# Designs tried in a protein design run: designed miniproteins, single chains. Part 17

Each design is a single chain, and the fold is of that chain. pLDDT is the mean over its residues in the fold that is shown.

## One batch from the design tools (miniprotein)

Design m563
Fold by ESMFold2-Fast:
Structure m563 (fold): chain A 80 residues (1-80)
Amino acid sequence: GAKDDLLDAIKDLVSEVKKYSTDEAADDALEKLEKLLDSGDIDGIIEAAEAASSVAKNNGITNLSNAADKLIDHAKKLKK
């Protein structure tokens, strides 16, 4: 379902953060995104993913930007 797709997209983004940053930063990102998802703050998820996408694009990190953009798409689908 849309919520499962969103959770998978969150895990994909966190996996890419772990590759290009630290395990601590990846764990922090996961905790933040899971709290936003649990509270139903989809706008907060979109904002966090857009920030990650911008940072990734500015640094040429294509896999991270793709993961962030995928999370934005799934979050927008959940908002309708």
Scores: mean pLDDT 82

Design m564
Fold by ESMFold2-Fast:
Structure m564 (fold): chain A 63 residues (1-63)
Amino acid sequence: MFKAGDEVVVTGGPAELVGKRGVVGEVEGEDVSVALLDAEGRSLGFPVKVKASDLEPATEPLP
C-alpha cells in the first residue's frame, strides 16, 4: 500500500492522467490523493484522487 510522500505513476483510470507522476498526499481507503507533477517536477495544481489499483511506485514497490 502507498503512504504519504511516496512517488507514484498513474497507470490506469482516466487517459489524461495516465503517465503522470505525482506524490501521495493522503490515503483514504481505496482513494489515494496524489499531487500531480509536470514534466519539470512542478506541481500541476492541487491533488487528485486516484484509486490505489491505478497507481504504481515511481521508484520501487513498498512492502
Scores: mean pLDDT 71

Design m565
Fold by ESMFold2-Fast:
Structure m565 (fold): chain A 65 residues (1-65)
Amino acid sequence: MKPTQTLSDEEVIEIGRRAAELAKESPLGAVQAMFVKIALEVDAEFGAVSREAAEEAIALIDEGL
């Protein structure tokens, strides 16, 4: 059974996009982007975000790293 999502798919993708931009701008931003990636994976496992949206956001972050 799907739990109620905490964030919309659009909000999750926006988080990924922002993290990808930070990863490209500085080494500190790259470290922060890695933590965002881990948080998205955890949130998807617990059903707080859509798995599909989390995978798209993680892919954007991976392109920035």
Scores: mean pLDDT 77

Design m566
Fold by ESMFold2-Fast:
Formats: structure tokens, sequence, C-alpha cells
Structure m566 (fold): chain A 83 residues (1-83)
């Protein structure tokens, strides 16, 4: 993977997290129908770990990693608060 491709993938991943956060209040009832709060919390924790690992491999900057952590935390808090 070229450095330019890696940067583009990191930017796309952050944009997807921002989109997910915007949709989180609408998604929470659907997730609550399928998962317990404990199962949802564990799934979100694992998803955050995978996203951060992917971004690190893609050569994401410290600012991009910080943004991804912020968005992941907000997404988790929003989804868990809604169920």
Amino acid sequence: MSPEEAEALAQQTIALLEADLAQAPALAPELAAELSPEELAEALRRAEERVLAFLRKAGASEEQLARARELSARLRDTLLAAI
C-alpha cells in the first residue's frame, strides 16, 4: 500500500465514524433489539480496537488517531445511553 493510499484509507475511516456517530440515535433501538447492553458494550469496544489497529497500520497521524478515539467514545456513549 502506498503512503497516499494509506492516508486516504485513514481519512475515509474517520469519515465513516463521523457518519456512524450522526446516525447513532436512529441505530440504537435496532441494536437494542438484538444485543444486551453488555453485549453491545463489548462489541463496540472490539470495534474500537479494530479501527485503531487498522488506522495505526495505515500510518494514521496522532491527530487522526485522537479523532478516531474521540468519535469511537462518543459513538459508544450515544448507543449505550439510548438503550
Scores: mean pLDDT 77

Design m567
Fold by ESMFold2-Fast:
Structure m567 (fold): chain A 119 residues (1-119)
Amino acid sequence: HMKVSLRVTIEVKDGEVRVRVELIDDNGNVLASGEATVKAPPEQLVDAVIDALARAFAELSRKLKELGIDLDTPVARTGAPPSPAAQRAIDKVREYDPDASPLLIATAATLGLALERRA
């Protein structure tokens, strides 16, 4: 079985948020990537990061489906309701790609939670 990793890069510069998400195999090859850029004033920065994350993950999910790669992972063992930031990230990913894989939705939700804790 192939080992895969997700690499997420978030850059904030000059009122612009750029997010890149890359799926990497065990040899370090990039299998697929998604990228998004959102411009926002400082007071909307957290929402801009969540939107850019959602767009980048939706594009990655779409590209993986085009390649015939299905990332069905087991859902979390306990169904705690997502936080507001996690739910916002999930809803945004589904808005851009309703068929997004559970793995990508879970990853976006985790990053949304991390951003909320910083704010």
Scores: mean pLDDT 68

Design m568
Fold by ESMFold2-Fast:
Structure m568 (fold): chain A 84 residues (1-84)
Amino acid sequence: MKLSYEEIYEKFKEIIEKYKDDPEKKLEALEKYVKELLEKGEDPEVILKVIKKLQEEGYLTTKEATRLDIIIGLELIKRAVAKL
């Protein structure tokens, strides 16, 4: 089942709000959710757009958004290498 941009956005906001008082657990939970989305075959471009929107709205810092972007990039590289 494919998630919409809005569904991914709302789930990210839910995680951010749940861990608002613990930045380390927030980042770990967001990293886990990003990996789950990629494993389920969700579009990496949609995930990146959600992260950018949350950064622009102030829900994610530039550092947090950049770290999530790097995780998406590294996961895509791992999947490409695994096909060789």
Scores: mean pLDDT 82

Design m569
Fold by ESMFold2-Fast:
Structure m569 (fold): chain A 106 residues (1-106)
Amino acid sequence: MKEEEIKKKEEEYKELEPEAEEEVERLLREGAPADRIAAARVGRLAAPLYIKLLRENPDMEEKEAMARAVIEAAERLLEEGFLPEAARRLKEQAENALAGKLPPAP
């Protein structure tokens, strides 16, 4: 990915970060399903990781970078004990998406 595209994505994510935190708090207050709350939190944590991966690996596809970022973000939720079953499911989904980019083990 071009550096100009990465910079634009980083600026967009920085502008949306306050709204993303408010969304997580809103979902918690409303008693939304655990999977939805975990997905919102993972999305917020994955954004800076995704940008970092694109900068360090300019030839990496966006889908691969996002899957790797989601895996790392979900691991952070597991470390914090935040909705651990939902976080585990999100990690498994991202790992399956990444495996779809790699040939399946024979």
Scores: mean pLDDT 76

Design m570
Fold by ESMFold2-Fast:
Structure m570 (fold): chain A 99 residues (1-99)
Amino acid sequence: MKEEIKKLVERAIKGAESILKHFPDLPEEIRKLIEEGIKTLRKALEAVENGDFETAKKYIEEARKLFEEARDLARKAGLGFVSRQLEDIIEELKKAEEL
């Protein structure tokens, strides 16, 4: 369970960082939401390492909401590929919340 949550969160971070690397021309609003999501997920990883799963879950939920906002903005901007990548990240975070 702990290792599964950690792996899902690490995959979400890697996916989000990949979006920022491959789409340097992202609108600043979307970029900032993704960057804040990554920062929040890193706090979730620290909480997991410390055995504080309640705090980790709160950070995972917070990060998921940031990525959901980024996804919705990407859809409105016609960035279908970015929106789909963000949706994959959101689904991984939902799985982490259920563990």
Scores: mean pLDDT 87

Design m571
Fold by ESMFold2-Fast:
Structure m571 (fold): chain A 66 residues (1-66)
Amino acid sequence: TGTAYVTEDGTVYVEADGKVYLLAAGGSELKVGLVVKAINLDTGKEGTAKITKVDGNTAEVEITLE
């Protein structure tokens, strides 16, 4: 489980377990139940992110790594 942050340009980053992921969705697309690709910015490995809660420009996310 991690926290998603929406930047001013609508890019979404997730911080989970000391790692940062880029979501393949804009901040305006964030809603509970959305499932999108997440990319680890250190390793380039792909995973799946499920949005579980939205609160303003932040969200709670479940990350499943591939």
Scores: mean pLDDT 78

Design m572
Fold by ESMFold2-Fast:
Structure m572 (fold): chain A 75 residues (1-75)
Amino acid sequence: SALREQMEKLLEQTELNAEGLVAAGFPLDIVESNIETGEGMAIAWARQQGAPDELIEEVKEKMEEIKEKARKKLG
């Protein structure tokens, strides 16, 4: 669906932004805060579009994976 494709694009953009912040030398707390901001915006938009709870949970899980990757690189 168009909604799922848009969510996947937002996840890709969040991961790329996180990788860019890591490459630029930002500390973990800034990287995690940036990911959390992206997650909040993506979830709020998805809910406004009538996304099912299952899709919201998938987005949350994938955002946590992005945070875990950042922790592994900077911890």
Scores: mean pLDDT 85

Design m573
Fold by ESMFold2-Fast:
Structure m573 (fold): chain A 64 residues (1-64)
Amino acid sequence: MTVEEVLFLGVRITGPVRDLRERAAALDIDATAVILEGGEDDDAPGTLLIVSPGYGFSLLPELP
């Protein structure tokens, strides 16, 4: 999947990987799927994708 595809399914947050990891760890929502992409360096730019499982998961199987 491309980053643009998953952005359509939820909220995209871009920034340093360490900030994104901290943001992801603050999510206590069982009804939310989270995808974190980035380099091994904490200062490297990365992407955090926050999606609703109902919306994202239901749409993905129908997207060719």
Scores: mean pLDDT 53

Design m574
Fold by ESMFold2-Fast:
Structure m574 (fold): chain A 84 residues (1-84)
Amino acid sequence: SMNELNRRIAEILGISQGTARRMTLEQLRDKAVAFARERNFQAAAELLILIVQRYMIENKLPINHREVIELTDELQAELDAAYG
């Protein structure tokens, strides 16, 4: 559910569920990239999965939809680039 996704995002980020619910895709992406730069790849990878799952629910798209694949590829590329 959306409530469970927002709770898990809040737990990873150490913020309230209300704050997590209000965060945009861009803001969540920036947090995942920040974790990758800090070499916290577990948190970065977990947040990437939750971002994609939230996008799927919000847009009613299956995992094999082109938009979902493209979002996943974009996020993974940004995390890989942040490794430096």
Scores: mean pLDDT 88

Design m575
Fold by ESMFold2-Fast:
Structure m575 (fold): chain A 61 residues (1-61)
Amino acid sequence: MKLSEEELDREVEAALHIIRATVAKMAGDYDEALKHYRRAFDILGDEEGKKQAEEEIEKLK
């Protein structure tokens, strides 16, 4: 499948935020993890993923 350059750039930006969120989560920095998860899913337009990430982090606090 061919992705447009705009779609690819968006996917990369979101992936970088997910990586940062995961690192923050592993470090116990849940507020930083939430910030990056929210940004990643906002970029992707994924409201369901955003809610799941927020709920997962809330359970760890």
Scores: mean pLDDT 79

Design m576
Fold by ESMFold2-Fast:
Structure m576 (fold): chain A 93 residues (1-93)
Amino acid sequence: LKDQLVQAVLAGDEDTLISLLKQAGFTHPAKVNLALAVLREINDPNLELSDEERTEFAEQFAEAVVAQDTDALVKIEVDLAVRTLKKAVEKVT
């Protein structure tokens, strides 16, 4: 399951991710939307994530989903959102 989650996230495959989340018991719309936000941010070229950083975030995400650790998933999203904001500011200032 973890390897499948990592591959779906790195591929930007939203349909496969939703299917895997359902298998892991992540069915609440808010949790599914949070997971989709993480996938989209990991694959956003504007964040300028290295391949190593993308893999690390995808692995942390997969572990959080398998453990059903919503707090860990929120932390990953916060870290990605902070990077998004910093990169946006760098481009306009």
Scores: mean pLDDT 79

Design m577
Fold by ESMFold2-Fast:
Structure m577 (fold): chain A 65 residues (1-65)
Amino acid sequence: MKKVKPEEIELLKKTYNLKFSDEELQKIGIEYVDDDTVAIYKGDKLVGVYPKSEFDKGVEDALKA
C-alpha cells in the first residue's frame, strides 16, 4: 500500500468538498490499497477500507474511533 501524500489529501478535499481541518487529518493515516480504494487508520488501528467516493465517511469514522 502507498501512503496518500498531503497534496493528494488536499485534492480529495477539493474534489469531494470535504470540511475537515488539518488538525483532524493529522490524527488519521490514509493509504492507497488500489487506484480507487483507500485504507484509513487511527494510529495503528485500521478503521476500515473505503472507496475514494466514500473517503469522507472513512475520515469521519476514524475521527469518531
Scores: mean pLDDT 67

Design m578
Fold by ESMFold2-Fast:
Structure m578 (fold): chain A 114 residues (1-114)
Amino acid sequence: ADDLAAVRRIADRLIAEAEKHLTPEQVEKVREIVDKVLEAFQNGDREAVRKALRELLELAKKYGATPEIYGDLAQLASLAGDRELRYEALRMILEKEGPLTPEQDAALRAAVER
């Protein structure tokens, strides 16, 4: 019922997936940013949430994150109301098999809007 409880569950799942694929040092960097995300959600600071989730997405791209991690990011972005970050996270999942066509990109953008 509490959005913060949902955020904590998603964060725990994201860290567990990171531990399977990243080095211990990379996992610690993920934990640092996840802690910022959790604090920002707890404080109701929408801009801080958006900034921390953007940092987490860029870290995921840098470390070559799995579709599971991008899926967790998309769920966090949805809870934050960040449609652009949700689009970008879902696009990373879909582009695992190659770049999206213009039609596929338009459909994904439409799906994350409204």
Scores: mean pLDDT 82

Design m579
Fold by ESMFold2-Fast:
Formats: structure tokens, sequence, C-alpha cells
Structure m579 (fold): chain A 91 residues (1-91)
């Protein structure tokens, strides 16, 4: 489970803009999500994190966008902010 997630992130970090690396990372993220879900420990926030990451990577492949550190930081901040806002609205 964890190894597949780490390998996906490593492929993206070491191969920015590589379509094949992005496709492989998407597959590893989908497999990691399923492995964690089978363990029964995957939270709603974690499920949405996996789904958001997969969707963003698929969009990058379609647009031919470079997977730059600046884009990674922006995406990470946006996802973290959404997760924080949902926690604050919990009642």
Amino acid sequence: AGEKFVEALRLLAENPGDKEAMERAIQLLREARKDYEKSGKLTEEEKRLFDALIRQLEKMIEEGADYTLENVRRIGKEVAEELRKEREKQK
C-alpha cells in the first residue's frame, strides 16, 4: 500500500512532464487507494485526496502540462486548504 503511493510520488518528482511516468503514477495511486480501502482505515478526506490527485494528473496528461515544482506546490496548497475548510465546517 504505502510503497505504491511513495513510488507514484517519486516517479512524478524525478520525471516532470513525462507522460509515461504520469500514467504509471496514476495506476499506482489507484492501486494504493484500493489497498488502503481494503484495510478499512481510509477516511473520507483520504479518499478525496486520492481522487483529486488522480483527476489532476489525468488533466495534466490531456493538456500536456509540465509537472513543475511550482504547480505541485499550488495543487498541494489548494487540496490542503479544502481539507482544512471541511474540518472547520464539521458540526
Scores: mean pLDDT 68

Design m580
Fold by ESMFold2-Fast:
Structure m580 (fold): chain A 100 residues (1-100)
Amino acid sequence: SPALEQLAEEIADAIVDAILKKEPEEKRLKLAEQMALYAADFAVERKASEAEVEAFLEYTRERLLEKAEELNLSEEDKKIAEKIMEHFEKVFRERFRELA
């Protein structure tokens, strides 16, 4: 879905931006949670299939990793990005399951 791909780009950009701005961990996790709740609601409203949800999460992760490499993030910042993405995916899956 072009709309889900655009949302994935925006999520990846927001995660990288939070890391580059050195936002504290609590704020980064809250951002991930808020984005996950929004994204899950968006996916449900669009009647996204389980396959489209999996593709969306995989694409978001792939784009996050590509942006991290392009911006030459440190290994420490890449691990922070992985943790934010993991928290995003967990909250997204819990919310999507609740609404679907």
Scores: mean pLDDT 88

Design m581
Fold by ESMFold2-Fast:
Parts: sequence; structure tokens; C-alpha cells
Structure m581 (fold): chain A 85 residues (1-85)
Amino acid sequence: MEKVKELIERAKKMVEGIFKTPKDKQKIAIENGIDLLYFEAKRAGLTKEEIEKILNYIKELVSKFKDPELQDYAMKLIEEKLKEI
């Protein structure tokens, strides 16, 4: 439970960092951020439901992106991770 809240806060900070990243680096930054959070969640022994909660929170944050290409790219990455759980 506490670890889920920690990773949700890290997800929020990661997405905020993407908005401050140069546009040509944003796709790589979001991909690395999603992968890192997913990897840490699995290593921490979080359940499928807890990992899905974190990934769905990232999806909600990504839905607010004003760049449609970046939004579509990030959504595809998150959906791929959701299928791997």
C-alpha cells in the first residue's frame, strides 16, 4: 500500500519532468520513465492490481498531454505493459 503511493508520486514527478524535457527527447524520456516505474513495481513485489493502478494513473496524466503524437506513443507503451502483467 505505501509502495503504491510512493510510485504514484514518482509517476506524477516523472510526467511533470517530461513537460520540461526538450521536445525531441520527450518520447525517450516517457518510455524510460514508464519502464523504470514498471520494473521497480515488479521488483517491489506489487500485485497485478497494484501495478495496473500505477499504470492507469500514468495513462490519466498522459491524457492531459497537448501533443497528440507524444500522447499516442505513451498510451501504446502503457497498454503494452498492462498486457505483460
Scores: mean pLDDT 83

Design m582
Fold by ESMFold2-Fast:
Structure m582 (fold): chain A 94 residues (1-94)
Amino acid sequence: MLEEEMEKLVEEMLKNATEEVVEKLKELLDKKVEEYLKEHPDLSEEERKELEYGAEKAKAYLETLLEIQKEGLKDEEARKKLAETHKKLDAEFA
């Protein structure tokens, strides 16, 4: 659920990355995490960690997209930057 929504938003940001869009995405992520926790207050430790990892990955991608926007990187360079972030997250959360 969260990952699917995040993937679609990330693709949209690659086409039209702005500070306003990034801020909205961060707020959306925080809202999704908060709503899930409200609906499942007695989550197991493992489930909570999985949700936290998802949120951390999403925020890392958003920060990368902000950096791409600040530097004015083109699609090709933007995708390389995102791939770099993906590799870093995969290694860190392994």
Scores: mean pLDDT 70

Design m583
Fold by ESMFold2-Fast:
Structure m583 (fold): chain A 68 residues (1-68)
Amino acid sequence: VTFRPASVEEARAYLDEILPEDAEYEIFERNGQPFVRIRDPRAKRPLAVLGVAERGDTALVFGVFIEP
């Protein structure tokens, strides 16, 4: 498996596949890399994690920010 940064389109396609149709998220781009922002009112504080989406022999990586 090869790791590489996801494109905005690749991150969006993955999220559309795994998240509910009514899920609220925004995708923003910094230096050509996608970052996903998700609001979760159950969160006590902001949290940054790494998202990974497997596509065949490639693992796509992108940033995820969870905010209360």
Scores: mean pLDDT 72

Design m584
Fold by ESMFold2-Fast:
Structure m584 (fold): chain A 66 residues (1-66)
Amino acid sequence: MTAADRAEVAARAERLIARNGLGDEPVDREMAELTAKAILAQEQGDYATAAEYLDRVRALFEERLA
């Protein structure tokens, strides 16, 4: 991941947090960052890596609901 890719992930994570009213909890930020990484990987054609990040988001969401 380049410096530009890291900046893009951070920017997209902040937009996801703002758009969904998240960000007061550390887990919401972690989920947003993983979602942003999945979107970036998918845009780069790395669907396998995108799926891994989305699976991690799912696991964190289930932990948050417990």
Scores: mean pLDDT 74

Design m585
Fold by ESMFold2-Fast:
Structure m585 (fold): chain A 75 residues (1-75)
Amino acid sequence: AALNYEKLAKIYEKLDDELGAAKNYVKAAEVYEKLGNYSKAANLYEKAANIFDKLGNTEAADYLRKKAEEVKEKL
């Protein structure tokens, strides 16, 4: 499931759909978080946050960076 969301995110990146890519990186991060893979989840939340920041959605970016920090606390 998580790998499928990462593959979808990369497909959206190739299609120049940055919002679609960011949403799928968030979904991948959520699945990795549920599986206890906190390092992978944190990295994907940060990747999605950077994309939302680039798109001007600072609120979503800040939220996702906080999620990444929370997940890192579980390591």
Scores: mean pLDDT 83

Design m586
Fold by ESMFold2-Fast:
Structure m586 (fold): chain A 86 residues (1-86)
Amino acid sequence: SSLAEHFPAVEPAVMEELARRAAEHGGTSLGAALLTALMLLAEVSRETPGALKATAEALLAAVDAHPDAPGAEELRAVAERLAAQE
């Protein structure tokens, strides 16, 4: 089972990308922020459409706080795509 099965409003490819980025950035502040965003989606996304935008905004805020961190640009692109799903 994949995370995509828990987020019917989000394209499977986007969820796979988020999961891959979380794994690649394990142990970093950006990785922790991405994991937090995925957990937030898991808790509220099914019945709360606004949760996708809220999660994307939280992830963008984390990237803005750590703009020089490895993977910041990639996580920003993923967050922007996630926000577009709303």
Scores: mean pLDDT 58

Design m587
Fold by ESMFold2-Fast:
Structure m587 (fold): chain A 96 residues (1-96)
Amino acid sequence: MQDEEGRTELHYLALNKNIEELKEKFKKIIEEGRLSEFEVQDKEGRTALHIIAEVLSVNDALEILNFLLELGVPESVFTIKDDEGKTVQDILDQKK
């Protein structure tokens, strides 16, 4: 499930900057009943959503994050803090 860095498949998918591919792959993971993997933190305390917020533009990140909320990813996942104490929203706010 997790590799040597504590990362799941979702963490590596989140590095992809193609929004349509991200939507398709995350939807498939959710349909497979793997929703709990969005709560998994790597060795830096980051979830896949933290990586999305860091790697994508604010507009692209918000598009993916809203899509995931609509598919049933709990709002509680968005409140998870990384090792620097940052939530997904905190990362987006730094990119203003």
Scores: mean pLDDT 81

Design m588
Fold by ESMFold2-Fast:
Structure m588 (fold): chain A 87 residues (1-87)
Amino acid sequence: ADVAAIEAKGRELKAAADEALKSTPEQAKETLERSLKALADAVSPEIQSGALNTGKAVATLAEKEEQLPRGVALAKGFADYVVELVK
């Protein structure tokens, strides 16, 4: 995989997570799911499983307004994990 492209997608997911924190839970869920899918589509099948599980966890946390910051932190952690894994 192109490491630079995956690093760019990871940065996009982190930026989307920061914007999600400023949004309603419904908008945050949509934004995070789209960004996680974009990163998943750029990586190998082994990492895609982690992206799917992370997306599910983020969606569950976004259903509770009080848990949205935790969902955002999980999405950012996953972006950092994927970028480190492909270096």
Scores: mean pLDDT 73

Design m589
Fold by ESMFold2-Fast:
Structure m589 (fold): chain A 109 residues (1-109)
Amino acid sequence: SSDEEIASLLKALSRLHIEEGMSLEEITELANSPDPEKRKEFLLKLYEAGLSDSALRSIALTMGMRVEYVDGKVVLRPMSEEERERLRRETEAARLARALENAELALKE
């Protein structure tokens, strides 16, 4: 799935550059913009260029954006750094808790 997401991203970037006429500088500026509206614009341009839903979600998360599906349309929302950090902490805590439960079960055999 990761390789498929990378392939999807490369195809979408190629379409933006070659078919839509966006320069590599324009693409880089949008991708690295501190402005959440510019990041949203970049992600929507990639999606319109054929980026897969799974790749969109993965890239949006790395850019601090949440992908929502509303009435047949993709909607992007910025995440605060605190929200993203909290999500990371909760995910790591859940993973550790599961690992401990599995280890306890294994020790009973």
Scores: mean pLDDT 75

Design m590
Fold by ESMFold2-Fast:
Structure m590 (fold): chain A 81 residues (1-81)
Amino acid sequence: AKITIVAGPELAENLAITAEGIASSLGAKAEVKIEHLPGKAVVTIETESEEDAKKIAKALEEKAKKEGEEKLGKKVEIKVE
């Protein structure tokens, strides 16, 4: 399973760290990559388990909403495949 996140650079970094922490807590084999682009970053998370991907995605959505309230104007797109 694959999770793709598009967010502002600082939020993307926080979401990547959160994803790594969740994957570690689940004992999941996950690869987290971050690509910095002008004005945004793309985080890609790949896991062997759809269940682990869904748990990670849910926590990332909650984190994104909270960070969005603290830092207005951020757009976050989260896709799970």
Scores: mean pLDDT 74

Design m591
Fold by ESMFold2-Fast:
Structure m591 (fold): chain A 65 residues (1-65)
Amino acid sequence: AEDDIKGEILTLKNATGPVSSYNAETQEKVTVDPKTASKDEIAHYLQVKFNKSLEDAKAAVDKYL
């Protein structure tokens, strides 16, 4: 849901170190450090975590980050 992605972006904005997530549906693990990561790296994290297209993930980063 859009609220879940917004909440995750808020979590990333407030994180003090690397954040990891595991998507049980795709069996993919992703880690990002939001203090050093580019917007593209944050978009990739959201793409993996929420099964979004890269285009949708980038749009969410631009909207909420």
Scores: mean pLDDT 78

Design m592
Fold by ESMFold2-Fast:
Structure m592 (fold): chain A 69 residues (1-69)
Amino acid sequence: SIRELTREASRRALPLLKEKKLEEAAKVFLETGEKNPEYREVFEQLAKIYLKEENAKHFLEVAELVPVE
């Protein structure tokens, strides 16, 4: 179930999130989605959220210095 997959992915990602390794944490969720196509979209959105949080924090700290992608 998605709940079990999310718990497993979160357990692997939590240490990375604590280290502020948001890109590595996002990759954990993307890999889980690739292995579970039924939930691919959900895990892609989770990865996107973590990456956006990193970019938002960087933007707030250095204002206007964040690369436009």
Scores: mean pLDDT 67

Design m593
Fold by ESMFold2-Fast:
Structure m593 (fold): chain A 97 residues (1-97)
Amino acid sequence: NAVELLEKAIEKVRQAIEAARNGDLETAKQYLEEARKLLFEAGDLLPKDDKITNLLVAAMLQISAALWYLDQGNVEEAIRAAEAALGTIEEVLKLVK
């Protein structure tokens, strides 16, 4: 179920943000990688709609940016990118519910 995968991705991004705020960058990276995988899996189950596809791609790119910022030690920008991804995933969820 695509909705369940999107809801799990939201939970993983929230867990990543909390881990990053607590200075646990390796745990934050793991949660972001899990969220990206869940979004990829959701993409195969969702309607082939340009708006949904563009938002999914945007969310995955925002998660990839968060991972890149964590690798650079830029925790503030990583959290910002992860929060942006959270909002984008929530928009996808609204379109498919």
Scores: mean pLDDT 90

Design m594
Fold by ESMFold2-Fast:
Structure m594 (fold): chain A 76 residues (1-76)
Amino acid sequence: MVYFLVVELPKDAVEPLRAAIAELGGRILHLSVLEERDGKVTLQLVVELPEDAIPALEARIAELGGRVLFRKKIKR
């Protein structure tokens, strides 16, 4: 399943987020930094994930001090 995500994270949480996506059996198809300010980044992501992995990813993002600003399923 492919998802379009916009997430806000601390800058130092970007690498942990990449690791979390890989641990959940996902892969990053696209990643761009939309904004950086005050030690935070807003990322635009296109990720392929198992269908039920989104709640686990959202929980991991929250644990990293981030939040999901937007989510859309774009494939399948």
Scores: mean pLDDT 83

Design m595
Fold by ESMFold2-Fast:
Structure m595 (fold): chain A 58 residues (1-58)
Amino acid sequence: MRRRFTLTVEADTEEEALAKLQEMLDRIAAGRPVRVTRLSVEKKDGKYIVTAEVEVED
């Protein structure tokens, strides 16, 4: 079965925010297939906010 998650990360740079997102995805995956279905990047108050919708097997 598949589960859907919405993940949000914040960092001072877009590169750092994307790196944090990747780290969270790796933890959630735990060896399972993961698919990113939506990705958005937003800049607020000098920070980058990255939001992802993710599907994971089980």
Scores: mean pLDDT 78

Design m596
Fold by ESMFold2-Fast:
Structure m596 (fold): chain A 82 residues (1-82)
Amino acid sequence: MTEEEKKKIEELGKKIDEVFSEAIRNGYDEETIRKKLEELKKEIEKNLSPKQAEIMTGVAEAFAEIILALNKLDKEREEKKK
């Protein structure tokens, strides 16, 4: 792996972390989280080899699922009983 590829992977990892943190802090809805995930996937695919992109995309998808699950739990916690 070249130094440039390593830096791109590190930058993409940071972007995933930023999206994760921002979505939790701001309580992003499912649609917004999915949009952010699609943007991350496009960025990953453009900057990495196909095999590396597959791995990083998998990580981004896993984080999006975690955020969605956390937001659902937070909404249920804050939601007044029906």
Scores: mean pLDDT 74

Design m597
Fold by ESMFold2-Fast:
Structure m597 (fold): chain A 60 residues (1-60)
Amino acid sequence: MEIKPNEKEEPVLVPADQLPADAKDEISGKPIRGGAVIDPKTGKIFSGEDYVYYKKTKKL
């Protein structure tokens, strides 16, 4: 198998039915009712809107 450069940080889109029942948005602390975004580096769970905000405001 060839080694391809696969070092892109891509958020994982997760349908609501694949989330834990207690999954909450890391920014607002609200339950996630729709699809979620998981940051691959931190494993933190965000709603789609809050993930966009997180990417703009994260210190790194």
Scores: mean pLDDT 63

